# Designs tried in a protein design run: designed miniproteins, single chains, continued (3). Part 25

Each design is a single chain, and the fold is of that chain. pLDDT is the mean over its residues in the fold that is shown.

## One batch from the design tools (miniprotein)

Design m8848
Fold by ESMFold2-Fast:
Structure m8848 (fold): chain A 100 residues (1-100)
Amino acid sequence: MEEKELLEKALEIAELLREAFRLFLSDPAKAEALLDEAVALYGELMIETQGVAQATLDAARARLKALLAAQATEEWVKEALEKVEKEIKELKERLKELEE
């Protein structure tokens, strides 16, 4: 897989996670649907990368599902949003560098 394609897929996953976290407290059903979509894309990335780099992503995914089930606090949702927004920014900056 090209580095650009991998980063674009990672960005798509991060944007789905951001939207899921934003909706978690106001629309948990839609947040869960967005998480399921992100999980499906993580599975695709795992196949394409031969799974070697996916252990951390799998752990993050399991943690997000546990967070939804365990009645996550507003503080946890806020911290998760801040982390995913930072990830999105870093991925966009890396993609821009690859275009130049």
Scores: mean pLDDT 67

Design m8849
Fold by ESMFold2-Fast:
Structure m8849 (fold): chain A 60 residues (1-60)
Amino acid sequence: SERDKLVAQMQKIQDQMVDITREIMKLSQDPSKEKEVQEKMKELEALAAQLRELRAQLRA
């Protein structure tokens, strides 16, 4: 169903957000990687925005 597809997409995004958060934690231990950390944080923000859109679609 369409609902099942949306739920599957949300799960995929949540899994990606967890992976990126782990990467940020590892990179944050190295001061030379600050730019990479900022890039990953922007990626995380974009995924969070996508997740909000999918949740809105699911509730509409």
Scores: mean pLDDT 86

Design m8850
Fold by ESMFold2-Fast:
Structure m8850 (fold): chain A 68 residues (1-68)
Amino acid sequence: GPEEELLKKKAELAAKLLKEYIMSFPEVESVKIEILDETTFKVTFVYKGEVYEKTGTFMELKEYVESL
């Protein structure tokens, strides 16, 4: 229904914002975000030549990147 479409659009916006945020860090070369559900994402990114992968919520993934 319309509520499901709204949740999908929110997840798409969250993924876009997270990708742009991670790409703003120095020495991040590439970022890929996969939407698994309305609140769960999989991030794959290259930082200082190393490949990092993590699955989690927007906040968990943001904290993970900030901890590097």
Scores: mean pLDDT 84

Design m8851
Fold by ESMFold2-Fast:
Structure m8851 (fold): chain A 60 residues (1-60)
Amino acid sequence: NLETVFLELSKDVPQEHHDSLREDLINTVDAFKSVGFPEELAVKMAQAIVQEEIKALREQ
């Protein structure tokens, strides 16, 4: 489920970025679902994209 994925992704991210990160995850999953990907695949693809965003954030 998306909440579990979000909690796992955000555990080392400052709270001030959590709202933006949650929105990005939800919007990315919805985008993949809208083009016909199964929910589980959409979630995994969105997770990979958001993980790259978190990497960029942690470098700062």
Scores: mean pLDDT 80

Design m8852
Fold by ESMFold2-Fast:
Structure m8852 (fold): chain A 69 residues (1-69)
Amino acid sequence: SSLEEKVRGYLNAIEAADPETSALVQEAIDRILAGTPAEEVRAELIARGVPEMFADFAVEAGLLVKELA
């Protein structure tokens, strides 16, 4: 499956558990795609209360999509 499909599946899973966290993760991916440094985005997610596991996945997904775009 495409990376976009995998990222969407990940976001849908988070949204089912916590829609606010899902929105923050989606915003983080968009910011990385727009050129914001991944470390800055990760630090902000953690500061906003997003679990490290989801913050790490958001950064990895954003960087992977950016590399292949």
Scores: mean pLDDT 77

Design m8853
Fold by ESMFold2-Fast:
Structure m8853 (fold): chain A 55 residues (1-55)
Amino acid sequence: SSEESLAALAATLAALGVAPPMIAAMLREAQDHRLRSVRIYDPAAKAWRTLPLDT
């Protein structure tokens, strides 16, 4: 479940145009700090999004 959530997060970040090394850093931090969600800016929507990790 955790691996699946991290894979979904990585796919979403890639779709939002986040560079691969930044995605890797964010996934590592989410895993290390047991984050339930992450915040990222979506330029297409012009809004901050909350991406769940435990859904």
Scores: mean pLDDT 69

Design m8854
Fold by ESMFold2-Fast:
Structure m8854 (fold): chain A 58 residues (1-58)
Amino acid sequence: SIRDVFMEILVSVTDKMIEKGITTYTHEELIKMAEKEMDRRGISKKVREEILNLLKNN
């Protein structure tokens, strides 16, 4: 489901932030990291738009 993909992306982004020692980030930075993770995973444009809407609303 889109929710499962969203959670997988959040976990991957969070893990990368921890590895880089990032303790403070902006909403814009979170979105950019999620976009890169979606690109790496080959996520379709349709699923990306739905995930980005979830990120923008939270």
Scores: mean pLDDT 79

Design m8855
Fold by ESMFold2-Fast:
Structure m8855 (fold): chain A 81 residues (1-81)
Amino acid sequence: SLKLPKTDEERAEFLKKKLLDYIKKNGVSESELLSFLRGAAYLINPKYLKELLDFVIKETNLSEEQRKKLEEIAKEYGVEE
């Protein structure tokens, strides 16, 4: 049975895997990435959210403007730079 992981570390890894699977199948848009990051912020603590943000930026070849939007969302949820 499929269950959401219990620890923040396992949730971060689960979310990274789901993002990679999605990108391989569908590609990804800025709005989808923003929605994904907002959802992730609800599920994991800020330190893992920063790790997830860095992962997203590396895997999606975002523009500078798109990267800034993701960083703004991370800051909204308490991620320090």
Scores: mean pLDDT 69

Design m8856
Fold by ESMFold2-Fast:
Structure m8856 (fold): chain A 69 residues (1-69)
Amino acid sequence: SPGPVVRLEVTSVTVEDLGDGVYRVTAQLAVSDGEETHTTTLELTVRAPSEEEARRALERFVEELGRAM
């Protein structure tokens, strides 16, 4: 049988500027495999030239996780 189909949904994102190009990005994720739905929190500290780039980095990371699963 094929592996489980996993879906990742970002339900909220908060970005905090820590200074010097460092951002704390916190996301609430809904993870579903078709039978169960789990809610988890993903918190990353990233270096980025702007808050918008920090937000985009998180979005790309979540998309890559969904593709790898």
Scores: mean pLDDT 78

Design m8857
Fold by ESMFold2-Fast:
Structure m8857 (fold): chain A 100 residues (1-100)
Amino acid sequence: MPPPLSLEELRTLTLAAAQELVDFAKENNLPEEIIEYLEKVLRELAQSDLSVVEQLELAREAAKKLIETLKENNAPEEIIESAEKLLKVIDELLEQAKAV
């Protein structure tokens, strides 16, 4: 298991994960609506008074919406699995944030 992360490290990784969701959507040419949604989430995470747990919960919901959009657009299984791996990273960070 990885060593426990500090709150600052968790916050940095949360913003990085949210950025990866935006980059993933752009690289896979997803509809503009989902890209704009993910960019709004990233801006809210960067500028908000939210706790790290609340930031991770918002990132988790964004990742779930990305996966739903991929499935609705009949994306290849490999692309869906890649998005699900991003969600798993966010879930692991959320578990660590709740432990701090």
Scores: mean pLDDT 80

Design m8858
Fold by ESMFold2-Fast:
Structure m8858 (fold): chain A 73 residues (1-73)
Amino acid sequence: VDPAELAARIRELGEKIAEELRKQGQDELAELVRKIAEILAAGAAAGVPFEEIAAKVRPLAEKAEALLKEFEA
């Protein structure tokens, strides 16, 4: 798969997930999903090593997990 095509697919998927979360009133979680998708897509398009992409995504994923736990409480 072309890196640009992969990046476009990642952004599209992230947009769909974020839109669904926004419809549920989860605006902050939706924004985190968009940011994660953008980092993944940009990294894929630029040929950034997976380890570096994972490091950038990790803090956002941790924040999303914390929000989900707060929602469950």
Scores: mean pLDDT 78

Design m8859
Fold by ESMFold2-Fast:
Structure m8859 (fold): chain A 62 residues (1-62)
Amino acid sequence: SRRLPANPQQATPADVALLREEIAEEERLIAELREKNDPSLIPELVGAELRRIGYELYLSML
């Protein structure tokens, strides 16, 4: 994945587009993992949800 600037105020429109794409990708993964309903995938699901939250928090600071 492409590295986003640490300061959200320095984000370009291209960085915002990438951020939205990363959020959409994590949402797709979360949906797939939830559909599988497999307890062995809980760590992967938690990881995806935490990454999505991080991206959404970054977006909220733009």
Scores: mean pLDDT 80

Design m8860
Fold by ESMFold2-Fast:
Structure m8860 (fold): chain A 65 residues (1-65)
Amino acid sequence: MRRTALGVVLALDLSGKESLTAREAVELIKDIVPVRLSDVSALMRRLGKTQLTAEEALAFAESLR
């Protein structure tokens, strides 16, 4: 199950298994809802975190619809 070494594609596969950077979180959810790096950075600042789990990124996407 070898795939291209795109960090973003790997992040999509890692639901709840490791933390995502703001850039990785944007790539995970951008196809679900329109989102910008600044939106994710604001969320991370609000939560007091430097990284998000895939679950947190997906929950944020769901809140945006």
Scores: mean pLDDT 66

Design m8861
Fold by ESMFold2-Fast:
Structure m8861 (fold): chain A 74 residues (1-74)
Amino acid sequence: LSAEEQAELAVKYGEEAVKLAEKGDAEKATRLANIAGDYAARAASLGASPELVERAAKAAKEGGKKAQEVGGEV
């Protein structure tokens, strides 16, 4: 996967983590947030543009935050 594709996957999984957390599925939300974080980190390491890295990191952070809010501690 390219750096750009990995950044896009981070956004996608981060957004899905938020949706699952809002539905009360904290466990799946946490898993997707972690996957989003991994993709965001890889995108940064592979040299994705700063704008894409910021979007990917923000999406992963939002997903993780929502998962913690619903499930307590993650």
Scores: mean pLDDT 80

Design m8862
Fold by ESMFold2-Fast:
Structure m8862 (fold): chain A 65 residues (1-65)
Amino acid sequence: SQELVTRLTALEIRAMGEGVKMTIKIEGEEITVKLEGEDEEKKQELAKEAERVGKEFGYKVTIEF
């Protein structure tokens, strides 16, 4: 889905602005989100947003820290 990719890309850009490196991989019906950074609260917030977006489009979401 182009809309899904656009929303996830926007989230990656927002994460970068917050000092968190977010890497997203889409494989079939699964999304893996890797979050790297020192701010644990920001990583948790971004993880929750990524999971929400992925699930809205019917994907299984896996978060890696």
Scores: mean pLDDT 84

Design m8863
Fold by ESMFold2-Fast:
Structure m8863 (fold): chain A 92 residues (1-92)
Amino acid sequence: SPSKKTIELESRIALLQMELSINKLIMSKPSATIEDLEEVVKRLEKVAEELKELKEEAERLGDEETAKRAEELLEEVEKEIEEARKKIEELK
């Protein structure tokens, strides 16, 4: 069975994936305002910081699979931050 710590890290990754999905949905709405997109950037920057911490913790535990998942999700989050910033510039 996975260790209690591995289960905890995987649960946190799942919650951060949900946060990403919600923010992607907000960004996809034609009615999204500059204020909405600026809030998305702030939320996703916080998600990115939490994923970086999770990756470092997984690496310390020798949990290469969880570390890889955190890295892959971090790359997707960073891409969505860039897309949100581009949309903000297009709306100005």
Scores: mean pLDDT 88

Design m8864
Fold by ESMFold2-Fast:
Structure m8864 (fold): chain A 107 residues (1-107)
Amino acid sequence: MEKAEEAGELAKEAALKGGAHGVEAAAEGAKIAAKKAIESGGIGGAAGGSSAAGATFSAMLAKKSEENQEKAAEGAGLSTEAAGHAGGEKGAEGALEGAKRAKELAA
């Protein structure tokens, strides 16, 4: 689904912005999105949670070096897209919302 792909791209961008402040903002955004996905019910809750965890971890790795930042960002994108696909429509929505919120707060 287009939403899952967009979520992956946004998660990668949030991870690339992940300096010290960006990491905290990305984690907070991911938590908010995961909560919304869980409240919406269904498989979307699990997909949103997985997306949040992946984005947070990838952002933490990005802080260590520029080389790690590229690999961490790629991992965040791939894990978010996979979570979106696994969760179907609600999973894709949760992943996309999480990625958008992480990007907003990472800015």
Scores: mean pLDDT 59

Design m8865
Fold by ESMFold2-Fast:
Structure m8865 (fold): chain A 66 residues (1-66)
Amino acid sequence: VEELRERAKELLDKLPAKDQDYLVNAFSESGIEGLEKAVKKIEEENPEYAPYAREAGELLKKILEI
């Protein structure tokens, strides 16, 4: 679990602070559905960071399933 969190953090650190906040807030408040919406929002606003957002979102979803 902690290893997944560290990997997710490394990917989040590659994103702008605003996009990190979208994923972190979704993780804390909205669960899997919120994470999917946050990733889509990042893809629309900052497509250059979309691959990092998608991978971080998948890792965060796995953490929620544990």
Scores: mean pLDDT 78

Design m8866
Fold by ESMFold2-Fast:
Structure m8866 (fold): chain A 55 residues (1-55)
Amino acid sequence: SLEELRKRVRRARARAAGYSDEAIELFSQGPEHEKEARELALKDAEKRYEEIKKK
């Protein structure tokens, strides 16, 4: 369906941007959740950066 396609496209875009699974799911819900998904992805990236930097 068109609704399924739209969600799939949003998921693909978020995944391409490097978002976590949780952030991808939130982002796929629609534009209203983009801010929350972006904040979640940023926090996840910060944690990964700290782990890599410590190694």
Scores: mean pLDDT 74

Design m8867
Fold by ESMFold2-Fast:
Structure m8867 (fold): chain A 72 residues (1-72)
Amino acid sequence: MKVPVSTLLAEAERLRAAGQPIPAELRLEIEVFAGMALIMRGLGYSYEEIGEIMGVSKSTVRRALEAIGAKR
């Protein structure tokens, strides 16, 4: 039932590549996930550890943070 965040990120990347606007609902889902990852980064967790905690790959965590502009 719950759509994996990696699928949401892939869809957002596809829409961006096609020059299409990203729906607000899709952006919100990504921002919620990225917000949780950002909080964990503030607590000292690595991208790999956050991926293990959230059940996703390190690459998915990095992509989510990049999608919201949280590079630093």
Scores: mean pLDDT 75

Design m8868
Fold by ESMFold2-Fast:
Structure m8868 (fold): chain A 98 residues (1-98)
Amino acid sequence: SEEEIKQAQIDALVSQTITVLEEIIKLLKKEKKYDYAKEGEELIARLKAAKTDEELTAVLKEVKKFMEEVYKKAKDPKIKALALIGIKYAELALDLLS
């Protein structure tokens, strides 16, 4: 059904968002930005724990804010690029949830 396709798209975008967050966290730890890495790890846990569209929407909005802050503060162009990709995945998932 169209609803099953939409759910599969949301699931794929959330999975891709988690993968991008994991790579950013790995790079933040290499830069010894452990508090920032912990914030990212907490967001991954919340994405995995979300059971409703309302819960998922709330976490994805926080993920987007986190990625925007990472982009602003990062000096490494790879971290900046990953943050921009993560923002796009979160925005696409939020659009499907609305």
Scores: mean pLDDT 91

Design m8869
Fold by ESMFold2-Fast:
Structure m8869 (fold): chain A 86 residues (1-86)
Amino acid sequence: SAADKVKNAIIAILNAAGLSAAQANLIVNTIALSAILGLSQAEIAAILNVSTATVTANLNLAVQIALQTLGVSSPQALLDKIIDAI
């Protein structure tokens, strides 16, 4: 699916940055829930069964990677760039 292609592309970028496949998957799911569904960090934490601190850290890490890789500065901007590419 298009979603799987997008997910795999982000995972590849995160793996190239030194993150594990499990960490990359968690970050991708965090971005999707935050940016596509507009969910709060607390709601995302409940859905993914992780701490709110983990959600915050994953969003911050995604922004840092996006800034360096695509010249974007937010999880929403990263998602918008990825959606535009598919």
Scores: mean pLDDT 69

Design m8870
Fold by ESMFold2-Fast:
Structure m8870 (fold): chain A 74 residues (1-74)
Amino acid sequence: AERIEALREAAEQAIAQAEKAAMDGSPLEEIHAYVGEAQTKIGELVALDSEAGAAMARRAEARLAQIEALFKQR
């Protein structure tokens, strides 16, 4: 469905923004704001399509771990 594709794109974009902010050395609060936005969109996707939402949540969890690893390099 069109809305499912839009939510997937929004979630991917928010995660990409969080990754870019982490790589650029942005403040942790800004990075966490992007992560929160991604989690919100993933939650909406889970409500509409639990299979697609679960897949996005798993990908987001792995990418969030990578973002946190970047903080440990400081």
Scores: mean pLDDT 78

Design m8871
Fold by ESMFold2-Fast:
Structure m8871 (fold): chain A 103 residues (1-103)
Amino acid sequence: LTKEDQTLIKNILDAYEEAKKEGKEAAFLELLKNRLEELDNDPSLSEDKKRRRLVLIYGALVYLQEEDPDNVELQNLLEYVEKKYKFTNEEKEQGKKAVELLV
């Protein structure tokens, strides 16, 4: 993992934990969904870099759902991301493995 990859994952996990303490998980997940749209449409990033970041965000979301399985908004966001981006089994494994190295 690059330092940027680690920072991205950590920021998502830390931000979710903070939002959860404040009872604002739904608002955070809506913000994250909007950031995914911004990332996908960012002309300054190559398609490979966009795809890599999406895979890392997916891995973070999987980890969060495993820790917080009753969060319906988190389940809905994961389903949305999987349906929209159609990750391969290899990409899903790469995302999960990246998060496992940091937790």
Scores: mean pLDDT 84

Design m8872
Fold by ESMFold2-Fast:
Structure m8872 (fold): chain A 77 residues (1-77)
Amino acid sequence: EEPALTITGALADGVLSDLRLSFSPAVRSISLERLSADTVRLSVTFDGRSATAILPLDASGLAGLEADVAAAQARLK
């Protein structure tokens, strides 16, 4: 059975340098909300359920994740 959402990243010197989103067709929507300068809330909905994760990221990591989420949202129609 496929996971609804998988978040992967590359670790360099103990820092997560790149975040990529991978999700099954069961995902209905994905959204990202900025809570602070270095913290975001990622929300995913699927088959009448939802999941939320809070991710601490630096400015560069946040910009990359925002771009990946926007691309994912474009695929979910």
Scores: mean pLDDT 65

Design m8873
Fold by ESMFold2-Fast:
Structure m8873 (fold): chain A 82 residues (1-82)
Amino acid sequence: MERKEKLIEAAEKALAELKELIATETAAGKLSPAQVAALEALLARAEELLEELKNAKSVEEAEKKAREFAAAAVGGLRAIFG
């Protein structure tokens, strides 16, 4: 499934970028402990959604899981930094 593979690649890249953001921001020491905890929780949720995307049995299910991943990532970052 070419569509599913592309969605997985995009989600894996986004997850890697999120991990780098968390490491960089934590090292900078400018975030509150609550913001660090919220970013770690967002990372855990993103990893769960990526696994659900990988386990999707159809392109339609994969697209739904990819939308859930994007919504969680964008919504989580907005809640932490907005």
Scores: mean pLDDT 81

Design m8874
Fold by ESMFold2-Fast:
Structure m8874 (fold): chain A 70 residues (1-70)
Amino acid sequence: EFEIPDSYTLEQLKKELETLKSNLEKLRQMLADAIARGAPADLVAMIQRSIQRYEDLIKAIEKKIEELEK
């Protein structure tokens, strides 16, 4: 699983969060396109798993940012 380094500054975490959110939006668009094109269920499931991984990672980073801002 992805681990957030303790050495990351608040600014680095915020930059990483923006990158991950951008990638998540691209994955969501890819999922929508795959479904619209009638892609195989296994491909759809792979994209959905990637989306879940990014969502979990975003939540972890957001929590770390909140902890560092207090």
Scores: mean pLDDT 80

Design m8875
Fold by ESMFold2-Fast:
Structure m8875 (fold): chain A 81 residues (1-81)
Amino acid sequence: MSTDEVLESLRKYLEEVITNEEVKKKITEVIDESIKNKDSLENAIKKLEELFKENEDKLTPEERAYVRLAIDLLKHEYKQL
């Protein structure tokens, strides 16, 4: 799977689990910029982790758990490559 395909799948997943529209928009912008700039998956994940840390107060505890699980799964998959 290409980095772009992984990032698009992540965006779709996060848009489904996150209810805050401002956070969804910021996620879409970060992912689109990472795809446009041909960032590595590692760099894209780092940018998303920073975004979620900055917007943690806008996420429910349940949403934070879903985000953390998704990021951890991607990091695990990246290390298998």
Scores: mean pLDDT 76

Design m8876
Fold by ESMFold2-Fast:
Structure m8876 (fold): chain A 103 residues (1-103)
Amino acid sequence: SDKEKAIEIFEKLKERVEEELRRGLEEGWSLEEMIERVEELLEEAEEELKKLNKEVYEIGLAALEDVRRTLDWLRANKDRVTREQLAQAVLDALDAAINEIKA
């Protein structure tokens, strides 16, 4: 079903974000570089969601926008957040998004 495809898109997105953020932590990326990379991955996931039916696309887009709001907060609060805390907050937001789609 298209709902199952949306869940798969988000689970694959989470796996890619986890791998990229782990690399960013290892290679010493700035918080901004980590945020920008996650934004790029969210844009790729949005293009995959656009291929699904309208109802599932709208649910998936709402879930992506929730993750984007987390990124906006992190960008506004870079002076208060470690790179490790940023990585965890993004992964937690993606878990919440997956659970929202599964509901």
Scores: mean pLDDT 90

Design m8877
Fold by ESMFold2-Fast:
Structure m8877 (fold): chain A 80 residues (1-80)
Amino acid sequence: MKKYTIEELAKKANESTDGDELTFYIALLNYAKEKNIPKDTQFTEEEAKEMLREYIEKLKKDNSVTPQQLEELERALEAL
């Protein structure tokens, strides 16, 4: 199983040419920052998907993003 660190997520975001992958990595980085997760923390693919799903639900309730951004985040969840 592939594991991600916050540093690896940042590298993948910078290297990604796929919009859905870019959205996925950026969303996880933002959520990890909100949760004060240490940079050295490793996530499995399953944990990453759960984190993104939790973040999407929070953003939807808080109305903090546009409908277009929510749609992009939901597509990013499928890109894993």
Scores: mean pLDDT 73

Design m8878
Fold by ESMFold2-Fast:
Structure m8878 (fold): chain A 94 residues (1-94)
Amino acid sequence: STEQYALNQKLAESYYNLGLDLLKLGKEDLAIEKFKKALKYDPYHYKAAMGLAHLYDKKGDTAGLKELEKTVMRIRLLFPEVVEDKEIVRLTSK
C-alpha cells in the first residue's frame, strides 16, 4: 500500500543515517549491514546504494560491487536526478 511504501522509505532513511554514523565511528562492516537494510526497505535508495558500492570497492568485494552496479544503473535509469551523499565519499576515502 501507499502507506506501507511511505513507512518503508522512512525506515530506509533511518537505516541510512545509522550507517553514516557507524562510518563516522569507523565501523564499516556494521555500516554495510545498515545500508543493506536501507535498500531492503527502499530498493531505490540511491545514497545507501552508493555507500554500499564505495564500501565494497574499498574492501575489494568484486562480486558484491558488480551486483550493486546493476542496482545503481537501474536507479539512475528511473531517477536520473539522483545525487550521492558527499559525506559517503569523504568517509569511504579514509
Scores: mean pLDDT 86

Design m8879
Fold by ESMFold2-Fast:
Structure m8879 (fold): chain A 93 residues (1-93)
Amino acid sequence: SSALILPQLIEQILNEGERKVEELQKIAEEKKDTLSPEVLQLIQEAVRTYEELKQLVADMGQGKVYGPAALERLKKLVDEFEELYRKVKELLE
């Protein structure tokens, strides 16, 4: 059932996102004096995108937002966060 799969998928997205944000924040703190301003800005943008994603999930869980538009917004935030994470990791190579 899609209704049963969605909560599990959201939990996975949040767990993976939290781990990635923790990694990025650790990199920003430990390497702040050696990282380019571009990388620091991308890390800040990724953290903000993840916070917006967490807020959307909380709002969906409380029934404040629902339906196809909420799911489309969730997908866009996930895709944006993953792209920002990828860009940061690429620039650190």
Scores: mean pLDDT 83

Design m8880
Fold by ESMFold2-Fast:
Structure m8880 (fold): chain A 85 residues (1-85)
Amino acid sequence: SKEERLKEYIERAIKEFKESDDKVAYLQVLLNSTKILFVDNLPSKAGEEAYKNFQKALDAVQAGDEETAIEYLKKAIESLFKIFP
């Protein structure tokens, strides 16, 4: 189901983030990809919401708040899944 895929994607992204040697770079890649694909080229409300949540995740990790970064990472992925039917 879409819900099972969303859960698996979130769990995978959180694991990759936690295991990353450069958490700022990890989030920066996701932020930039989201901006190019879902803000600049294929604008949508869900894409804009994902972009804003990735920005907040990046801000949180730069402030040393990994727990808040994970929460915004989760919200960003949930928003991305609203783009795809």
Scores: mean pLDDT 85

Design m8881
Fold by ESMFold2-Fast:
Structure m8881 (fold): chain A 68 residues (1-68)
Amino acid sequence: MTSEQSARLVGVILRLIADPDLKLTEEEIAELSGASRETVRKVLDRMVERGHLVREKEGDEILYRAKP
C-alpha cells in the first residue's frame, strides 16, 4: 500500500467516524481510498473491535458506520 493510499484510507475512516449518517461498504471504502479490500477489511475490523465503527447488514450488503 502506498503512503498516498494510506492517507486516503485514514481520511475516509475519519469522515465515517465524524458523520453519524454516513454508511459505506468495504468496496466503497476501497474505491474511495485506492487501498486493497484485504487492507480495508483489516483496518475496519480493528476499528469495529475498538468501538469506533459498527458493522450492519442491510439486505445482502454489509455497511460500516460510526458507533452511536
Scores: mean pLDDT 80

Design m8882
Fold by ESMFold2-Fast:
Structure m8882 (fold): chain A 78 residues (1-78)
Amino acid sequence: VAETLIEAARRALEAGNYDLAIKFAEGAVKVLEPKLDELTPEQRKLLAEAYRLMATVYEKMGDQEKADEYRKKAEELL
């Protein structure tokens, strides 16, 4: 379930476990992204949230280019 993966990613990020945060956020993206044309508005917001979590993790890891890419993906989705 995408919501539980996003919540797990958020908790991993808060704990400073960036590897787990990316893993859980990627899990949510892999569930939602292939169904992009079929997503409800609520599911699109969940995908945007997963992208924002990945952007935050990459920013904290010093990868500003990937952080900007995922932040832009989230904005374009909404």
Scores: mean pLDDT 80

Design m8883
Fold by ESMFold2-Fast:
Structure m8883 (fold): chain A 88 residues (1-88)
Amino acid sequence: MGLLVDSFTLTVAAGAETEPHEDGDYVYSGIVSKGTLRIEELEDGKWVLKAEVKPLEGFSTAPLLGKLHRLRAGDETLVAFVTKERLT
């Protein structure tokens, strides 16, 4: 439904996390190649786990639109293949 604007490999070191952010008008979706992806949303001042994505499983940030969130790696380096789509 969106316009594909980019594709990239996401790498996050074991136990590391991205800065808290909002995606604006963009949806990111992908498949985990290595490690575990944890998607966390800030709700009432607490980080709430919304998804735990294992190798060969897919994910989407669409449910997180307009919400402050972060991506966190488990005990292994996370590697995921990601596409970026602009909302129409």
Scores: mean pLDDT 84

